Designed miniproteins, single chains, continued (3). Designs and how they scored, part 47

Each design is a single chain, and the fold is of that chain. pLDDT is the mean over its residues in the fold that is shown.

## One batch from the design tools (miniprotein)

Design m9616
Fold by ESMFold2-Fast:
Structure m9616 (fold): chain A 83 residues (1-83)
Amino acid sequence: LPPPMRDVVQVQLVDDDNTVLDTETFPASRENVERIVKKAEEKGVKVYVTASGPKAKEYAEELIKKLKERGIEAERVRNEPRP
């Protein structure tokens, strides 16, 4: 499905070698946040989160908080890798 133009969250599940094991893009919603938290917990990997849209930023922050609460390393990444 094509991503909506507004309020989209993308996550990358990454191992210790910075190899991307999985990439998911989804509409910003609590159900999707909870699903990603569970998936990352099961895999025991690092998570990189990007967000596009004002509501998506709030959900990305919630996702990162929940991941850290479960002992998963999580970082928020912008579309600009080098400022």
Scores: mean pLDDT 74

Design m9617
Fold by ESMFold2-Fast:
Structure m9617 (fold): chain A 65 residues (1-65)
Amino acid sequence: AKLDEEFRRMLKAADALIELLPQLTPEQRERVVAQFKAAADSLMKHLTPEQRAELEAAVERVERA
């Protein structure tokens, strides 16, 4: 389904972002993390509970990077 594709794309984006974050300034990191969280929150409203838990875990990993 289209939504499942968007979910998988978001998880891949989280992994890519974690790789990118160490290369950014603190100000750039804050902006990019905030944008990612906003996109994730928007998508979470349309996900299953299992997918939401997985995406929430991905958001936590991004915030820790």
Scores: mean pLDDT 82

Design m9618
Fold by ESMFold2-Fast:
Structure m9618 (fold): chain A 91 residues (1-91)
Amino acid sequence: SLLEKAYERGKELGREVFEMVREGASEEEIEEFLRRRKLELMRELVGASEADIAAAEEALRAGDLSSPLAQLLYAYEKGFHEELQRLLAEE
């Protein structure tokens, strides 16, 4: 499913960010990398624009998961946070 793909891509992102942190990347470099990867993935999966993503992020902040894009963003961020937390705990 698209939700499973988003979750798995989130886990991959968590691994990439973990390596960036280990190599001494700045917070600014990490934030820009995260922003670009999110846009690239959402365009790949559902053809979403930057404006579509911003609207879905606003919906998520309001606790609204009725939007398919908001559901994909939630799955993606969940995969990212879970994998990053797992890797940090292994140090």
Scores: mean pLDDT 85

Design m9619
Fold by ESMFold2-Fast:
Structure m9619 (fold): chain A 94 residues (1-94)
Amino acid sequence: SNNSSSVYNTFVGVVRRVVSMMNRMRSMSRTSNPSTRRNMMYTMRTVGRTVTNHSRSGNSNYRSGNVNGMNGTVNRMRSVHNTMSRTMRTFMRS
């Protein structure tokens, strides 16, 4: 059904937004002081691992038609996006 594809498209969209924030953080880290850069690198490492794991899970759930599993992965990725958004605002204020 279109519902499964719609949830997957939402998942892909959230993943792309997180990746976009990571790319922005990488750019900001190049001109940041050493302490801020270290914190940015730690955040990028943690988020990168989480994105890889959730991408694999989301793709697996989509292929198996597990809509509940996909919704769970979307919610986890939205949580990652929200955390990244707050972290980016903190670095921008520093």
Scores: mean pLDDT 83

Design m9620
Fold by ESMFold2-Fast:
Parts: sequence; C-alpha cells; structure tokens
Structure m9620 (fold): chain A 85 residues (1-85)
Amino acid sequence: MSDRTKAQKAAILGALRLYGPLTAREIAKLMRELEPDIAPSVAETSRLLNELEAQGLVERVGPEGRYRATPEGVRYMEELARELE
C-alpha cells in the first residue's frame, strides 16, 4: 500500500474517531478542509470505506450510510500513523 493510501486511511479512521458517525461525503469535505494535500474524492473515500468495512475496521450505522470506526479500526489507524512517522 502506498504512503498516500496509508495517510488517507489513517485520516479517514481519525475523522470517524473524532467526529463520527459520518457519510463518505462528510468525510471527503472534512479531509478537504483539514488535510487538502491528501484529501480523497467522494468516490475514493467510498472505495476506501468499502475496503475498511471488508477488513472490519469500520462499520455502517443508521439509515443514512454513516460509518464509525471499530476498536480494531482505531488500533489500525494508530499503527498506520506510526508507519508514516
């Protein structure tokens, strides 16, 4: 996985930890405001969320397609953040 993809996944998981539950659109908007250099598009955010959900690192909650980080997702985020130092 590229360092950019690692940074994007860590940022998505961090956003969900701090501000969740969030939709893909809300995550993409937040990332554009806070981390413009690595901010994924809405389509890229949806793809990354699908990958993270398949790995059990995020889960869907509520009727609006919102996601939250699982405990495993928070741990994985911390590991990715450490690798990017």
Scores: mean pLDDT 81

Design m9621
Fold by ESMFold2-Fast:
Structure m9621 (fold): chain A 63 residues (1-63)
Amino acid sequence: MEPLSAAVRAARDAIDAGLTAEEVAQRIKETMEKLGVDGEVRVEGNRITLKAGDETVEIELPP
């Protein structure tokens, strides 16, 4: 399974469950750690930026 797609799915599941941006970022970090992927997760208000290697994904929570 592609590590970034797994992290994005974990984030979407957390958002659907009503978690905060910090909680969503924590779920992303846990998913990446479980898959052995080195990456950075940044939280800026309602926006989460995930960087792993040359890949960058932005996830925006509803207001």
Scores: mean pLDDT 76

Design m9622
Fold by ESMFold2-Fast:
Parts: structure tokens; sequence; C-alpha cells
Structure m9622 (fold): chain A 89 residues (1-89)
């Protein structure tokens, strides 16, 4: 569907940004996800609902995007902790 295509494109854009980002940089606000997905820099986004609406996603696709972002944020947090432990051991 068009909504699934938009979600897939947004996830691909986020993955590309994450591959270039410092693992210590937090890019997971709705505003930053919107920027990664190619929304204009002056677009004000205060929630995942607004992000989904701006990206043309359904409520289901918006929740899938939100869950994906939380999963990536959690994984990055774990990598930061692992790096800190390795530095002192």
Amino acid sequence: SMEEERLEATLAALDELLARADIYENIFTPQQVGLAAGLPADTVINSYKELGEKLGLSEEQTERLRRYVIEQETARGVEVLKAAVEKVT
C-alpha cells in the first residue's frame, strides 16, 4: 500500500541516518525522525501522531514506526553501556 511504502521509505531513511550518526547521539525525537524522513527543517512535530500525519501514515503504520524507533533507541543504549564497560575492564 501507499502507507506501507511511506513507512518503508521512512525506516530506510532512519537506518541510513543511524549508520552515519555517532552512537552517542540521540536522534529519536519525533522532530528528528521527521527530518531523517525528508520533512522540511521548519516542520514542527510535537508527537508521533503529528509525525504520522505529516508522513501520510495510518495510525497502525505510525505505531509501527514508533515501536521501531524505541527498539533502535534501546539497542543504541545497550551499545553505549557495553562500550563504557569495555573501557573500564
Scores: mean pLDDT 70

Design m9623
Fold by ESMFold2-Fast:
Structure m9623 (fold): chain A 85 residues (1-85)
Amino acid sequence: SMIDEIIKKMKEQVERVKETLSKLFPDLSEKLNKELEEALQQAIELIKNKDIQGLRDLGDKLYSLGGRYRPLGNIVYTAADRLEE
């Protein structure tokens, strides 16, 4: 389904972000991986519920947390855009 494809792509993109951040911030890798995983699980639930506004709100929250979270915010916004199509 379209939902399964969106979730699969988001998981792949988040895994790449986790790998990049672990290389750039090795001393913070456990904390960052946990925070990224928690945000991923929130986004998956919102996608399953087709909650487009909830995804955009999550993206805005991630952007407000600072530059390290900006790639994750972009991933979540892209998922929201794909759900509207």
Scores: mean pLDDT 84

Design m9624
Fold by ESMFold2-Fast:
Structure m9624 (fold): chain A 68 residues (1-68)
Amino acid sequence: MPILELSPEEKAELGRIYTEADVDHDGKITEEELATVKAEYPNAEELMKKADVDGDGVVTNEEMSLLV
């Protein structure tokens, strides 16, 4: 599994995106949920693809804890 090393700024942005995109508050971000925040965070999709370490299209709170 690829482990990504993000900059502190990228990690902080991911944390904000994660919080705003997790509309179900289930601790998971899907590509569909991510689309709702693209207008505020135009790089959100690219950052989330980098954070998706197992490539399943879902970023979990556990994966975020490895990066942030």
Scores: mean pLDDT 66

Design m9625
Fold by ESMFold2-Fast:
Structure m9625 (fold): chain A 69 residues (1-69)
Amino acid sequence: IADLYEPLSDEQIDAEVEAARAFLEEAKKQGRLDIATVALYVRAIAYEVEGNTKLAERLRQLADEAEKE
């Protein structure tokens, strides 16, 4: 397993997830939810490549839930 010098803590991951939720709610108010969910999927892929798999998984779950609307 690759060791990353700057791994995110659980608190940092939770903060990023809450920021993503706020981002989706703002996008929903603007009628841009589809664009926002695509942006989260792209962000999740980037974090997964960086080794932040837990954050990537949480962001993917949020995007999946948003698409259900």
Scores: mean pLDDT 77

Design m9626
Fold by ESMFold2-Fast:
Structure m9626 (fold): chain A 115 residues (1-115)
Amino acid sequence: GRAEAIATLEASLEAIRKAKTKDELIDALRRARDAARAAGDVLSAHLLDLALELVERLEDFEEAKRIALEAVETALEHLRHPDDREALLRTIGRILRLIGELLDLELEEEKEEEE
């Protein structure tokens, strides 16, 4: 349930803080996403899925780690406070920001993969 998802996201957050490799960030994000999804928090699951996609595409480890930390912290706050309007708005704001970063990255890659 939600309590199990919260415990999983707390463990994922600590795993990300201690992570030394991109694969460790990816594993922690997948566990967090799956836990949020299992708890029925579709919005937090979407946030974590977008963060996972961005982290997989980033070459800078420290930037990838920052994105992973911010995504899990935001999802965890929403899971802890599901009726909090401010937590909901922060989750939506983070989703929109990650979509923007993915679009920017895709536009940069298209410049290298042009016809």
Scores: mean pLDDT 84

Design m9627
Fold by ESMFold2-Fast:
Structure m9627 (fold): chain A 60 residues (1-60)
Amino acid sequence: SAAEEEAERRRRFERMKKSVQALDEVNASIEKEGADRKTKMERLGEMALKLQEEIDKERG
């Protein structure tokens, strides 16, 4: 019946909405991990550059 088909469509939409929400949560977590990693990489690069500058200055 049309009512049964409509109930099935609603169940499918609810399932899809739940999946989209789960994907958004995982994506947000990945983005945060990426940002944290980028910050650490930037700090490492800055430290390496500063160390090289100090070595170059002492070699004068």
Scores: mean pLDDT 83

Design m9628
Fold by ESMFold2-Fast:
Structure m9628 (fold): chain A 65 residues (1-65)
Amino acid sequence: PLSEEELQELLDEVRAWAAEHDVPEGMLAWMEREVREASKTMSREEVLRMVENAKAMADAMVASS
């Protein structure tokens, strides 16, 4: 599992990425929730992979709007 420090760092990275890519507030809130929940049940490597997939999906959706 992620340490509290690693989780906070990852959430900060997700927030910075979302701001740079004009991600809607609702989608950012969903991403933050998913990261927090995944950190309880998934390995560090699995959480990082999930974040990469979530970023790709968010970027594709923003590009489509």
Scores: mean pLDDT 78

Design m9629
Fold by ESMFold2-Fast:
Structure m9629 (fold): chain A 56 residues (1-56)
Amino acid sequence: GLERLDKRLREIFEKRGIDEEELIKKYGKSHTIAVGIGLLLAEIGDELEPWLKAKM
């Protein structure tokens, strides 16, 4: 659910050393969510890329 998305966004920002609250203050909540989703997609890609390469 949305609760899990909020948790994942917080976790990815912390993992990347990004202050979520500072981003919200500078760019707003919607922009910060969009950035977080992009970072989550990049993490999924990073996790899958070694597995995909191993299957080629």
Scores: mean pLDDT 73

Design m9630
Fold by ESMFold2-Fast:
Structure m9630 (fold): chain A 74 residues (1-74)
Amino acid sequence: MMSVEEFLKSIGITDPSHLEALKAAGLNTVEDIALTPRSKLIELLGEENGKKAHEAALEYLIEEGIELIKRAVG
């Protein structure tokens, strides 16, 4: 599974303070980010970055879920 650091880099968030803010809030996986309300991500990362992170995390989770289903039902 993609690390939060790799995920943030993939969407252009390279400031270490954003990674630290997420970890301080207990968000240690991309799934944690996807399941966090958009409003909380905006509080932690700012309006633009919070929206981007929420959308990208949900897309990642959906793609991972589809891949798992395809492998399971083969």
Scores: mean pLDDT 77

Design m9631
Fold by ESMFold2-Fast:
Structure m9631 (fold): chain A 63 residues (1-63)
Amino acid sequence: SLTAAQRAGGAASLTMSEEQREILGTIGEALRLIGDRLEEALKSGTAPEPVALSEVEPRPVVP
């Protein structure tokens, strides 16, 4: 309870910085976790045949 109150006070002092950082961190972490979960799901599901990757092999995709 006391620790929570102190955190709330600190958050108020860093309103902009904390809010922006939390949003950025949450989005970044969520995307990273989603990607990791998808990869694991593929391996658990039908990962033995990465046909999509093999099909794209002759044409490298760059951002």
Scores: mean pLDDT 58

Design m9632
Fold by ESMFold2-Fast:
Order: structure tokens, then C-alpha cells, then sequence
Structure m9632 (fold): chain A 83 residues (1-83)
């Protein structure tokens, strides 16, 4: 799933975190942040990594140009379901 965020840094962070929460079980999410500075994209990437960690999900977050990508690697919920 893909999200396009606007140029407002505060709104973009809120939208990105809500999108990640809604799609936390998706194998990958992509956030297009062309309207934001590189520093804000990095801040969003860190916020997403922290959010997934709070869910008990191991994730890889990468900033590729104007895009922030999150790859879901595994979760405690999956380990619990396997038991």
C-alpha cells in the first residue's frame, strides 16, 4: 500500500504513523514525501521504525529519494500465532 503526504511536516508525520498503524500487517508500505525536505523524510523514517518497534514488529525502513519505504520482517504476534 502507498501513501502520498503533503508538504506540512506535522500533518505528514501524523498521516504516515496512522497509515503504518492501519497497514502494519502489510509486507511493505511506501510513503511518497516529495513535498518534504530530506531532514523531514529522515524524521518520518525514524518515527515509523519506532512505531513498528512499539507494535512488536521488526521492520526495515529506507529513504530512497523522495520516498520512505517500510519492509515488515516479522512480529511477536506471528511467533505467538505459531505457538
Amino acid sequence: PTLHVGPDAQAAMREALEFARKHREAPEITIHAAGLSPAVRETIARGLLDEYEAYGIDAKVTVEGDTVRVERLGSRAEAEAAA
Scores: mean pLDDT 78

Design m9633
Fold by ESMFold2-Fast:
Structure m9633 (fold): chain A 87 residues (1-87)
Amino acid sequence: MKEELEELRRRAVEAMRRVAEGAREGRLAETEEELRAELEELTERLLRLKEEALASGDPEKIEEFERAVREILAAAAEAAKVYDEAA
Protein backbone atom coordinates (compact mmCIF):
# COMPACT_ATOMS: atom_id res chain seq x y z
CA MET A 1 0.00 0.00 0.00
CA LYS A 2 2.59 2.65 1.03
CA GLU A 3 4.67 2.35 -2.19
CA GLU A 4 1.57 2.18 -4.43
CA LEU A 5 -0.01 5.15 -2.60
CA GLU A 6 3.18 7.22 -3.07
CA GLU A 7 3.26 6.30 -6.80
CA LEU A 8 -0.39 7.33 -7.24
CA ARG A 9 0.20 10.58 -5.30
CA ARG A 10 3.15 11.49 -7.55
CA ARG A 11 1.22 10.65 -10.72
CA ALA A 12 -1.86 12.62 -9.59
CA VAL A 13 0.22 15.69 -8.62
CA GLU A 14 2.04 15.52 -11.99
CA ALA A 15 -1.31 15.27 -13.83
CA MET A 16 -2.57 18.40 -11.99
CA ARG A 17 0.67 20.18 -12.93
CA ARG A 18 0.06 19.31 -16.61
CA VAL A 19 -3.52 20.64 -16.36
CA ALA A 20 -2.19 23.92 -14.93
CA GLU A 21 0.41 24.21 -17.73
CA GLY A 22 -2.27 23.51 -20.37
CA ALA A 23 -4.48 26.21 -18.86
CA ARG A 24 -1.63 28.75 -18.92
CA GLU A 25 -0.96 27.98 -22.61
CA GLY A 26 -4.67 28.06 -23.60
CA ARG A 27 -4.60 24.30 -24.28
CA LEU A 28 -6.67 23.12 -21.31
CA ALA A 29 -9.21 21.12 -23.37
CA GLU A 30 -6.44 19.28 -25.26
CA THR A 31 -4.52 18.57 -22.04
CA GLU A 32 -7.65 17.28 -20.27
CA GLU A 33 -8.44 15.00 -23.25
CA GLU A 34 -4.87 13.59 -23.21
CA LEU A 35 -4.99 12.98 -19.43
CA ARG A 36 -8.61 11.69 -19.24
CA ALA A 37 -7.72 7.96 -19.28
CA GLU A 38 -4.87 8.45 -16.78
CA LEU A 39 -7.06 10.51 -14.41
CA GLU A 40 -9.80 7.82 -14.56
CA GLU A 41 -7.23 5.10 -13.75
CA LEU A 42 -5.73 7.13 -10.88
CA THR A 43 -9.21 7.86 -9.45
CA GLU A 44 -10.22 4.16 -9.59
CA ARG A 45 -6.96 3.04 -7.94
CA LEU A 46 -7.23 5.73 -5.21
CA LEU A 47 -10.82 4.67 -4.41
CA ARG A 48 -9.64 1.04 -4.15
CA LEU A 49 -6.82 2.01 -1.76
CA LYS A 50 -9.31 4.08 0.30
CA GLU A 51 -11.57 1.02 0.69
CA GLU A 52 -8.56 -1.14 1.65
CA ALA A 53 -7.37 1.42 4.25
CA LEU A 54 -10.84 1.75 5.80
CA ALA A 55 -11.42 -2.05 5.75
CA SER A 56 -8.06 -2.64 7.50
CA GLY A 57 -9.17 -0.63 10.56
CA ASP A 58 -5.51 0.42 10.89
CA PRO A 59 -5.28 4.10 11.94
CA GLU A 60 -1.74 4.34 10.51
CA LYS A 61 -2.84 3.18 7.04
CA ILE A 62 -5.86 5.49 7.15
CA GLU A 63 -3.65 8.47 8.12
CA GLU A 64 -1.15 7.69 5.31
CA PHE A 65 -4.03 7.61 2.80
CA GLU A 66 -5.47 10.89 4.17
CA ARG A 67 -2.06 12.61 3.86
CA ALA A 68 -1.72 11.52 0.22
CA VAL A 69 -5.25 12.76 -0.56
CA ARG A 70 -4.52 16.13 1.10
CA GLU A 71 -1.41 16.58 -1.10
CA ILE A 72 -3.38 15.67 -4.25
CA LEU A 73 -6.20 18.08 -3.28
CA ALA A 74 -3.64 20.86 -2.66
CA ALA A 75 -2.19 20.32 -6.15
CA ALA A 76 -5.72 20.27 -7.64
CA ALA A 77 -6.59 23.54 -5.83
CA GLU A 78 -3.42 25.17 -7.23
CA ALA A 79 -4.34 23.98 -10.76
CA ALA A 80 -7.91 25.30 -10.29
CA LYS A 81 -6.52 28.78 -9.50
CA VAL A 82 -4.54 28.74 -12.78
CA TYR A 83 -7.68 27.54 -14.61
CA ASP A 84 -9.78 30.41 -13.16
CA GLU A 85 -7.13 32.96 -14.26
CA ALA A 86 -6.90 31.45 -17.78
CA ALA A 87 -10.66 31.08 -18.33
Scores: mean pLDDT 76

Design m9634
Fold by ESMFold2-Fast:
Structure m9634 (fold): chain A 68 residues (1-68)
Amino acid sequence: VSEEELDGEVRLALEIIHATIAEKAGDYETASQEYRRAAELARSLGRVDLAKQFETDAENAEKKAKEK
């Protein structure tokens, strides 16, 4: 893999970790934002199935944020 791809995979992993921590903490607004970033990174890396999964996770987090 190129350094560019390695950097992208590391950033994706960090966004997933941040999204998961935020969701577990009940910070659904932050979780939604982090899942959307993870989806964008996954798509840029060709990980289309992961991108779709994170888009769904972001939508669910947005709904929970609105409910408080």
Scores: mean pLDDT 79

Design m9635
Fold by ESMFold2-Fast:
Structure m9635 (fold): chain A 69 residues (1-69)
Amino acid sequence: SDAATTNGRVGAHESMKNPEYAEKAARAAAEGADADGSGREVGGLATAQMAKEMGDEVGAEAGRKAAEE
């Protein structure tokens, strides 16, 4: 849905502003990518999970700002 797409995009943008989360996600993906396809898939899932959780939090903040406008 559009809301899920917006939350994911905002979460990714926020991850770029928070180098700690970006570094952890990049490290997990790199370790997964260096393995067979199954390891890369696991690394991708861990990265997606972190992005989803961050997106949910940032989505709530975006909703608050929209309500103020």
Scores: mean pLDDT 54

Design m9636
Fold by ESMFold2-Fast:
Structure m9636 (fold): chain A 94 residues (1-94)
Amino acid sequence: SAEELLEEARRAVEELKEEAKRYKELKEEYEKNPTPENVARATGAALRVIGLAFQVELLARKLAELGLEEEARELVEEAREAAKEAGLNLELEI
């Protein structure tokens, strides 16, 4: 249902926000101490944020097709802003 899809998208945005915060902390750590391990941890977190962002984009496109275009745009914008706050400029479209 549209409601279940919307709840799934909201959960994905919440997970993205948590991973974006983790990436930001790990990025600050590797910038202070650029060891291979610190770079690998920050890279892993960045890839998880990117994966979650694509998941949000996919779910938002499905929501837009169901007529929830405003909710879809708000979810994509929230995901984009969370990633941007962590230093990841992602181009997400619906």
Scores: mean pLDDT 88

Design m9637
Fold by ESMFold2-Fast:
Order: structure tokens, then C-alpha cells, then sequence
Structure m9637 (fold): chain A 64 residues (1-64)
């Protein structure tokens, strides 16, 4: 369970899992939840869901 399209604003952790070929169905589920969250909530809360520091998420979000 390792094929997945990469979203533009994927977190560093999620992106690395995808590149290592370790992205699991659970990771995909969390990504979907976080993406839905980003559309309706703040980046701060999305960072909490993904387990990534807000600063890291903001870098990805703003430049891509």
C-alpha cells in the first residue's frame, strides 16, 4: 500500500514517507483528514493533526 499522488502542500513527514515508499493506508487517511481540515480550519490545527510544527507547515503552505 504505497502508491499515492502527492499533494502540493504535503507536510515534510508525509512527503518523506511517500518518497520512501512507506506511505500506508493510515497515512493516506490522516492526510485526507488534514487536507479537509486545511480547507475549513487554520494551518495551526492542521499541524497538530499531522504532528508537524506549525512553522514547517507554514513554509510549505506559503511557498507551495
Amino acid sequence: MIVKEKPDYATPELAEKWEKGELTVEDERREFAAVSWLKTKSVDEAAEILGVPKEELEKIFKIK
Scores: mean pLDDT 57

Design m9638
Fold by ESMFold2-Fast:
Formats: sequence, structure tokens, C-alpha cells
Structure m9638 (fold): chain A 77 residues (1-77)
Amino acid sequence: SREELLRRAEERAAEVRRAVLDSAVDPEGSLARARQILTEWDNEVLPDEELRKEQARLLHQAYADARAELAALLAAA
């Protein structure tokens, strides 16, 4: 269902966030992992284009938020 697909996107968004934050200790592997998740979801084929855009928005927002959070943590150290 639509709700199940959005819930799955939220789970992937959490994985993206964690991978970006983990890049503080594993910059190459963890950032590549985050980008791979984003790429997989950007290429997802769904019959509902509006739902696909919402899923992509959630993942890209999670990436941007995690990048900002990482930058703030590194600046505070």
C-alpha cells in the first residue's frame, strides 16, 4: 500500500542518516553507502509518480539533514 511504501522510505531515510553520520569515522565507505541508497530509490519504478516523488524527497531531506548535523558536530569538536 501507499502507507507501507512511505514507511519503507522512512526506514531507508534512517539508514541514510546513520550512514552519513558514520562517515565521521568511515568517510569513504559510509558516504558511498548513503549515496547508493539514494540512487536505488531515485531509480525505483512506481505507478504513482506523486508517491515516488514523496519517497525521494524524504530520503534526500534525510541526507541533507544528516550532512548538516555532521558538519555541526565536526565544527563543535
Scores: mean pLDDT 74

Design m9639
Fold by ESMFold2-Fast:
Structure m9639 (fold): chain A 97 residues (1-97)
Amino acid sequence: MVDLIKESANVVSFGLGKEARELHEAGREEEIGKYVIDGVRRFYDSLDLEDISKVPGIGLVVLNLPRDLLEKILGEERAQEVIEWLESKGIPRELFD
């Protein structure tokens, strides 16, 4: 489990790190939050797809967000759907507490 979280963090760093770095270098640090929010919403929109390869980079941002923040981005109902989807893929709820 720890290795999966670490590998997942490396995937987010690999997939999102360049864009976040470019925003930081451009002095647009305030836009990083929007980038994360838009990414989480796109991840939610892909939940009906069983092909996990289509969500490898952004799915881990969701894994590393506290539940309260996820609920603020998606709303309580959609946040619960994301958590239940992740649990169906073997990711336990305790990672969101």
Scores: mean pLDDT 54

Design m9640
Fold by ESMFold2-Fast:
Structure m9640 (fold): chain A 79 residues (1-79)
Amino acid sequence: SELLELIRKAEEAAKAGDEKKLREYMLKLYALMGGVSVATVEEQRKKGSEVFNDFLEARLAADPAALAALEEAAREFEA
């Protein structure tokens, strides 16, 4: 699972105190969940947190595969 792999890498970066890598993996996670590029995620984030949250919600609603991947990764991660 690409989403699960990115979650694990983000945790490893956080434990190592590598803020730059943590940010990179978090952006990739948001991009994967939204079915968009990292550049698109950064553009939406610049518009503020409400706009960014609305953007992610709309993308997940429009992309059932991204939503399913997020739900699957959450189940695998908790197990």
Scores: mean pLDDT 65

Design m9641
Fold by ESMFold2-Fast:
Structure m9641 (fold): chain A 110 residues (1-110)
Amino acid sequence: SAKEKQQKLLERAREEVERALELLEEAAKASSPDEAEVLRNMRETARAAYELAVETIEKGGKAETLAGGIISLVGVSVQADLTGTEIGKQASEALREAALYLSKAGAASD
């Protein structure tokens, strides 16, 4: 069913965002204080974007709100990649996968 497909996609999005949040915190712990603040701000932005997207999908909210959440998550993925670190690249890949699964989950609801 559409609902079962949506739930599976949301579970995959959750796995990817949790991985990205862990990677960003690991990077923050290995960084200078100024860089750690930027990485933790990215982590909180990604979490908020993810939570907004999930709530919008589950409640049947506006497509514009879902798009905003996904765009914000992709924005954090670009910032993570621009760190030039291997861990930042891995966080970027996880955030892009989460954004893709959220987009597919939103499209799965009739």
Scores: mean pLDDT 88

Design m9642
Fold by ESMFold2-Fast:
Structure m9642 (fold): chain A 56 residues (1-56)
Amino acid sequence: SSALQQLQQDLALVEDAIKGLQAQLEANPDNIIVQTAYDILKAGKSFIQAKIEELK
């Protein structure tokens, strides 16, 4: 479905953002702003994955 296709695209964008933040955390694990953004995006990824499973 078009909705499933859009969610898969959104998931890919979130995965790319998580990879960027992960690289920053590896360089500076004490950066609370980056850590907070990483945790928020990880939660967003879980939500998108749950929606994808719901629509399958």
Scores: mean pLDDT 86

Design m9643
Fold by ESMFold2-Fast:
Structure m9643 (fold): chain A 71 residues (1-71)
Amino acid sequence: SEFEKAVEELKKAIDNGDKQGAYEALGRLARLAGPEAQPAIVKLGSAIDNNDKEAAYKALEELERKVREAR
């Protein structure tokens, strides 16, 4: 799915310190996720801004959970 591909792209960007790639993947995730998941998108953006890999992965897990719960 488009969502799963964007998650994979984000994980690779975070692991490689690729902020540009991370923001691009985050933009795709924000477009694909519903309103209930937007707080997790905001947390992801903050983690990327701060180069906080642990916070980014935790926010990503929250995002995936919220998307699953909404469907």
Scores: mean pLDDT 82

Design m9644
Fold by ESMFold2-Fast:
Structure m9644 (fold): chain A 82 residues (1-82)
Amino acid sequence: SAMEEARKRLEELLREVEERLGRERALVAAGRAQAEMARRHPDAETDADALALVPEVLRLLREAAAEAAADPEAADAEAAAM
């Protein structure tokens, strides 16, 4: 299904981020992407909405991962506050 394919893509990217940054910084990147998605799409309530947003989620996760890699001290502080 489209939802299963979307989940697999997200899981694959999260695995790559975790392998690259480590678990705690990967969680920070995921949290930042999730917060930004909630800010941009506060009314997203359906599986269809979630599927339409998958490309943006993947892009934001890549961007958040790059930011965490560029400033690991800030990422580590954010992880400690979670």
Scores: mean pLDDT 81

Design m9645
Fold by ESMFold2-Fast:
Structure m9645 (fold): chain A 104 residues (1-104)
Amino acid sequence: SHAREAAEHLREAAAALREAAAALRAGDEAAARTHMAEAQRHIARAARAAQEAGRLDDVLAGLQAIAAAMTAAQRALDAGDRAAAARHLEEAAALAERLAARLE
C-alpha cells in the first residue's frame, strides 16, 4: 500500500505541476507558485511513502530529476521567463508520472 501511496502522490504532484504551467501561460504567477508548493508537498509525501515501503532507493534518481526540473523552473521564473518555467514544470510533471508508473 505504501508503494501505491507513493505513486498516487507522484500523480497528484504531476497534476499540480501542470496546473502551475497553465497558470504561468495565463500570466498568473501567484497561482503558479501556489501549485508549485502543492507539488513539492506531494513529492515529499511520495518520498516518505517510498521510504516506508522500503523502496526509496528505487525512486531516488527519479525524485532528484523532478527536483532538478523544478529548480530550473524556479530559476526561469526568477529571470522573468514564464515560457521556459512552464516548459520545465511540464518536464517535471512527465518525470513524476514516469516515476509513478515504475511503482505500479
Scores: mean pLDDT 90

Design m9646
Fold by ESMFold2-Fast:
Structure m9646 (fold): chain A 123 residues (1-123)
Amino acid sequence: MKFKVLIGDDNPEMREELKKIMEEAGYEVLGTASNGKETVELAKKYKPDLVLLDIDMPGMNGLDALNEIRRELPDTVIVIVSGASDEAMDLALAAGADAVIKKPASKEEIIKKVKEALERKFG
């Protein structure tokens, strides 16, 4: 099954790297967003199977984006990919994130955790 992915991260190099990792893993990247508000709007528009979401974004932070995406799309898998504090990562899990990945992370770690999160929901 080819899962549809949306990426939210304020770093353009990280967005491009995550897109390459997801596409190499066989997923379809529907789009990328540079802030939480844009991530929420694209998630509502495309209704992805997976959102990769950074917590540390300008304007609407990733936790606010996580809360809105979970409210609008209760079945979407949300995986946090962030350099945020352990406390912020724990808050994201409590708010309904399916997994958290702390930056810096290897390509292999990202692929593994994404696959595990998708398998818990759809496998």
Scores: mean pLDDT 83

Design m9647
Fold by ESMFold2-Fast:
Structure m9647 (fold): chain A 77 residues (1-77)
Amino acid sequence: MAKIEEEIEKLRAGIEEARRLAERAAAAGDAESAARAELAVRLGDIAIEYLELVKEGRPEEAEELRRRRLEELRAAA
């Protein structure tokens, strides 16, 4: 399952980039871009949780977790 670990590593790199974008947008007073970058970070965290469950052989639980977390995130945004 090294492939899933590789995908998780790539997602972590993407989250770091999104955090940098959020900081830059906030510093520039661009609230919309900052909010979008923060959303990207949260989506990345959900994707990592999803992949960890898939790696454990629980794809149905992964799908349910991802669906629930995305609905919660959309309701909060």
Scores: mean pLDDT 81

Design m9648
Fold by ESMFold2-Fast:
Structure m9648 (fold): chain A 110 residues (1-110)
Amino acid sequence: ELRERAIELIEEAKELVRKAAELAKKSDSEVAKLIAEVLGYVEKGLDEAIRLVKNSEYEDARVILDSVIYALEVAAKLARENGFEEVAELLEKALEKVKEAKELLDEIIK
C-alpha cells in the first residue's frame, strides 16, 4: 500500500516536471533553457526512484528523492525569480508530491 502510493506520487511528480520542461522549452531565454536541462535530469532521477522502489531498494530511492527535492527547489526558485510563473507553480506542485513520497519511504524503512 505505502509502496504503491509512493510510486503514484513519484509518477504524478514526473508528469508535472515533464509539463514544466515543455513550457520552458517554448522560451528562447537562456534561463528557461537551463531550467529545461535541469528538469531533464530530474525526470531521469524520478524514473530511477520508481525503479528502486519497485525493487524494494528504499534507502537508495530516498537518496535519489533527496537529490530531486534539491533540484526542484532550485529550479522552482529560478523560474519564479525570472517570471516563469506557470513553470514555477508546476515545479512547486511536483516538489510537494516528491516530499510526500519520501515521507512514505521513510515510514516503510522504520
Scores: mean pLDDT 89

Design m9649
Fold by ESMFold2-Fast:
Structure m9649 (fold): chain A 78 residues (1-78)
Amino acid sequence: MWEEYRKKADELLAKDPKSEEALELYIKSAQEALKNGDYKKAAESYKQASKIYKLQGKLDLAKYLEKLAKEAEEKAKA
């Protein structure tokens, strides 16, 4: 299920690097990946969502998602 969200998000991002729909889908993909224990994939999706927030000028939200990505990466190392 998280793979479907990520694929749609990637397609939307290719057409619009500031896509709000892609942002929402990356966050959903990350949350679903976390539920399934796919921490590496969750981190990747949070990083993509963070990049979109940076392009939108929402730096505080971008930093928050980067923190979530780092936490997921640490869990992936365990």
Scores: mean pLDDT 83

Design m9650
Fold by ESMFold2-Fast:
Structure m9650 (fold): chain A 73 residues (1-73)
Amino acid sequence: MTKDELLEEIKKLVKKLDELGKSDNPEALKQAEEASYYLQLALGKIRQGDLKGAQGYIEKAKEYIKKAEEILK
């Protein structure tokens, strides 16, 4: 995956986090907070040129976003 593809993926996940952040459910917000943390780590890895490390953190963020979405069902 290219740097531009990773940045576009992060942008999509940030948009999902914005929507999840409108929830009043504290457990869902906690999962969203964890996802935000991993996206920040992914951006740090992209700045270092570690695209593989960035991808790993993006996958972690996706797991936490999925958990938040499941809580809100």
Scores: mean pLDDT 84

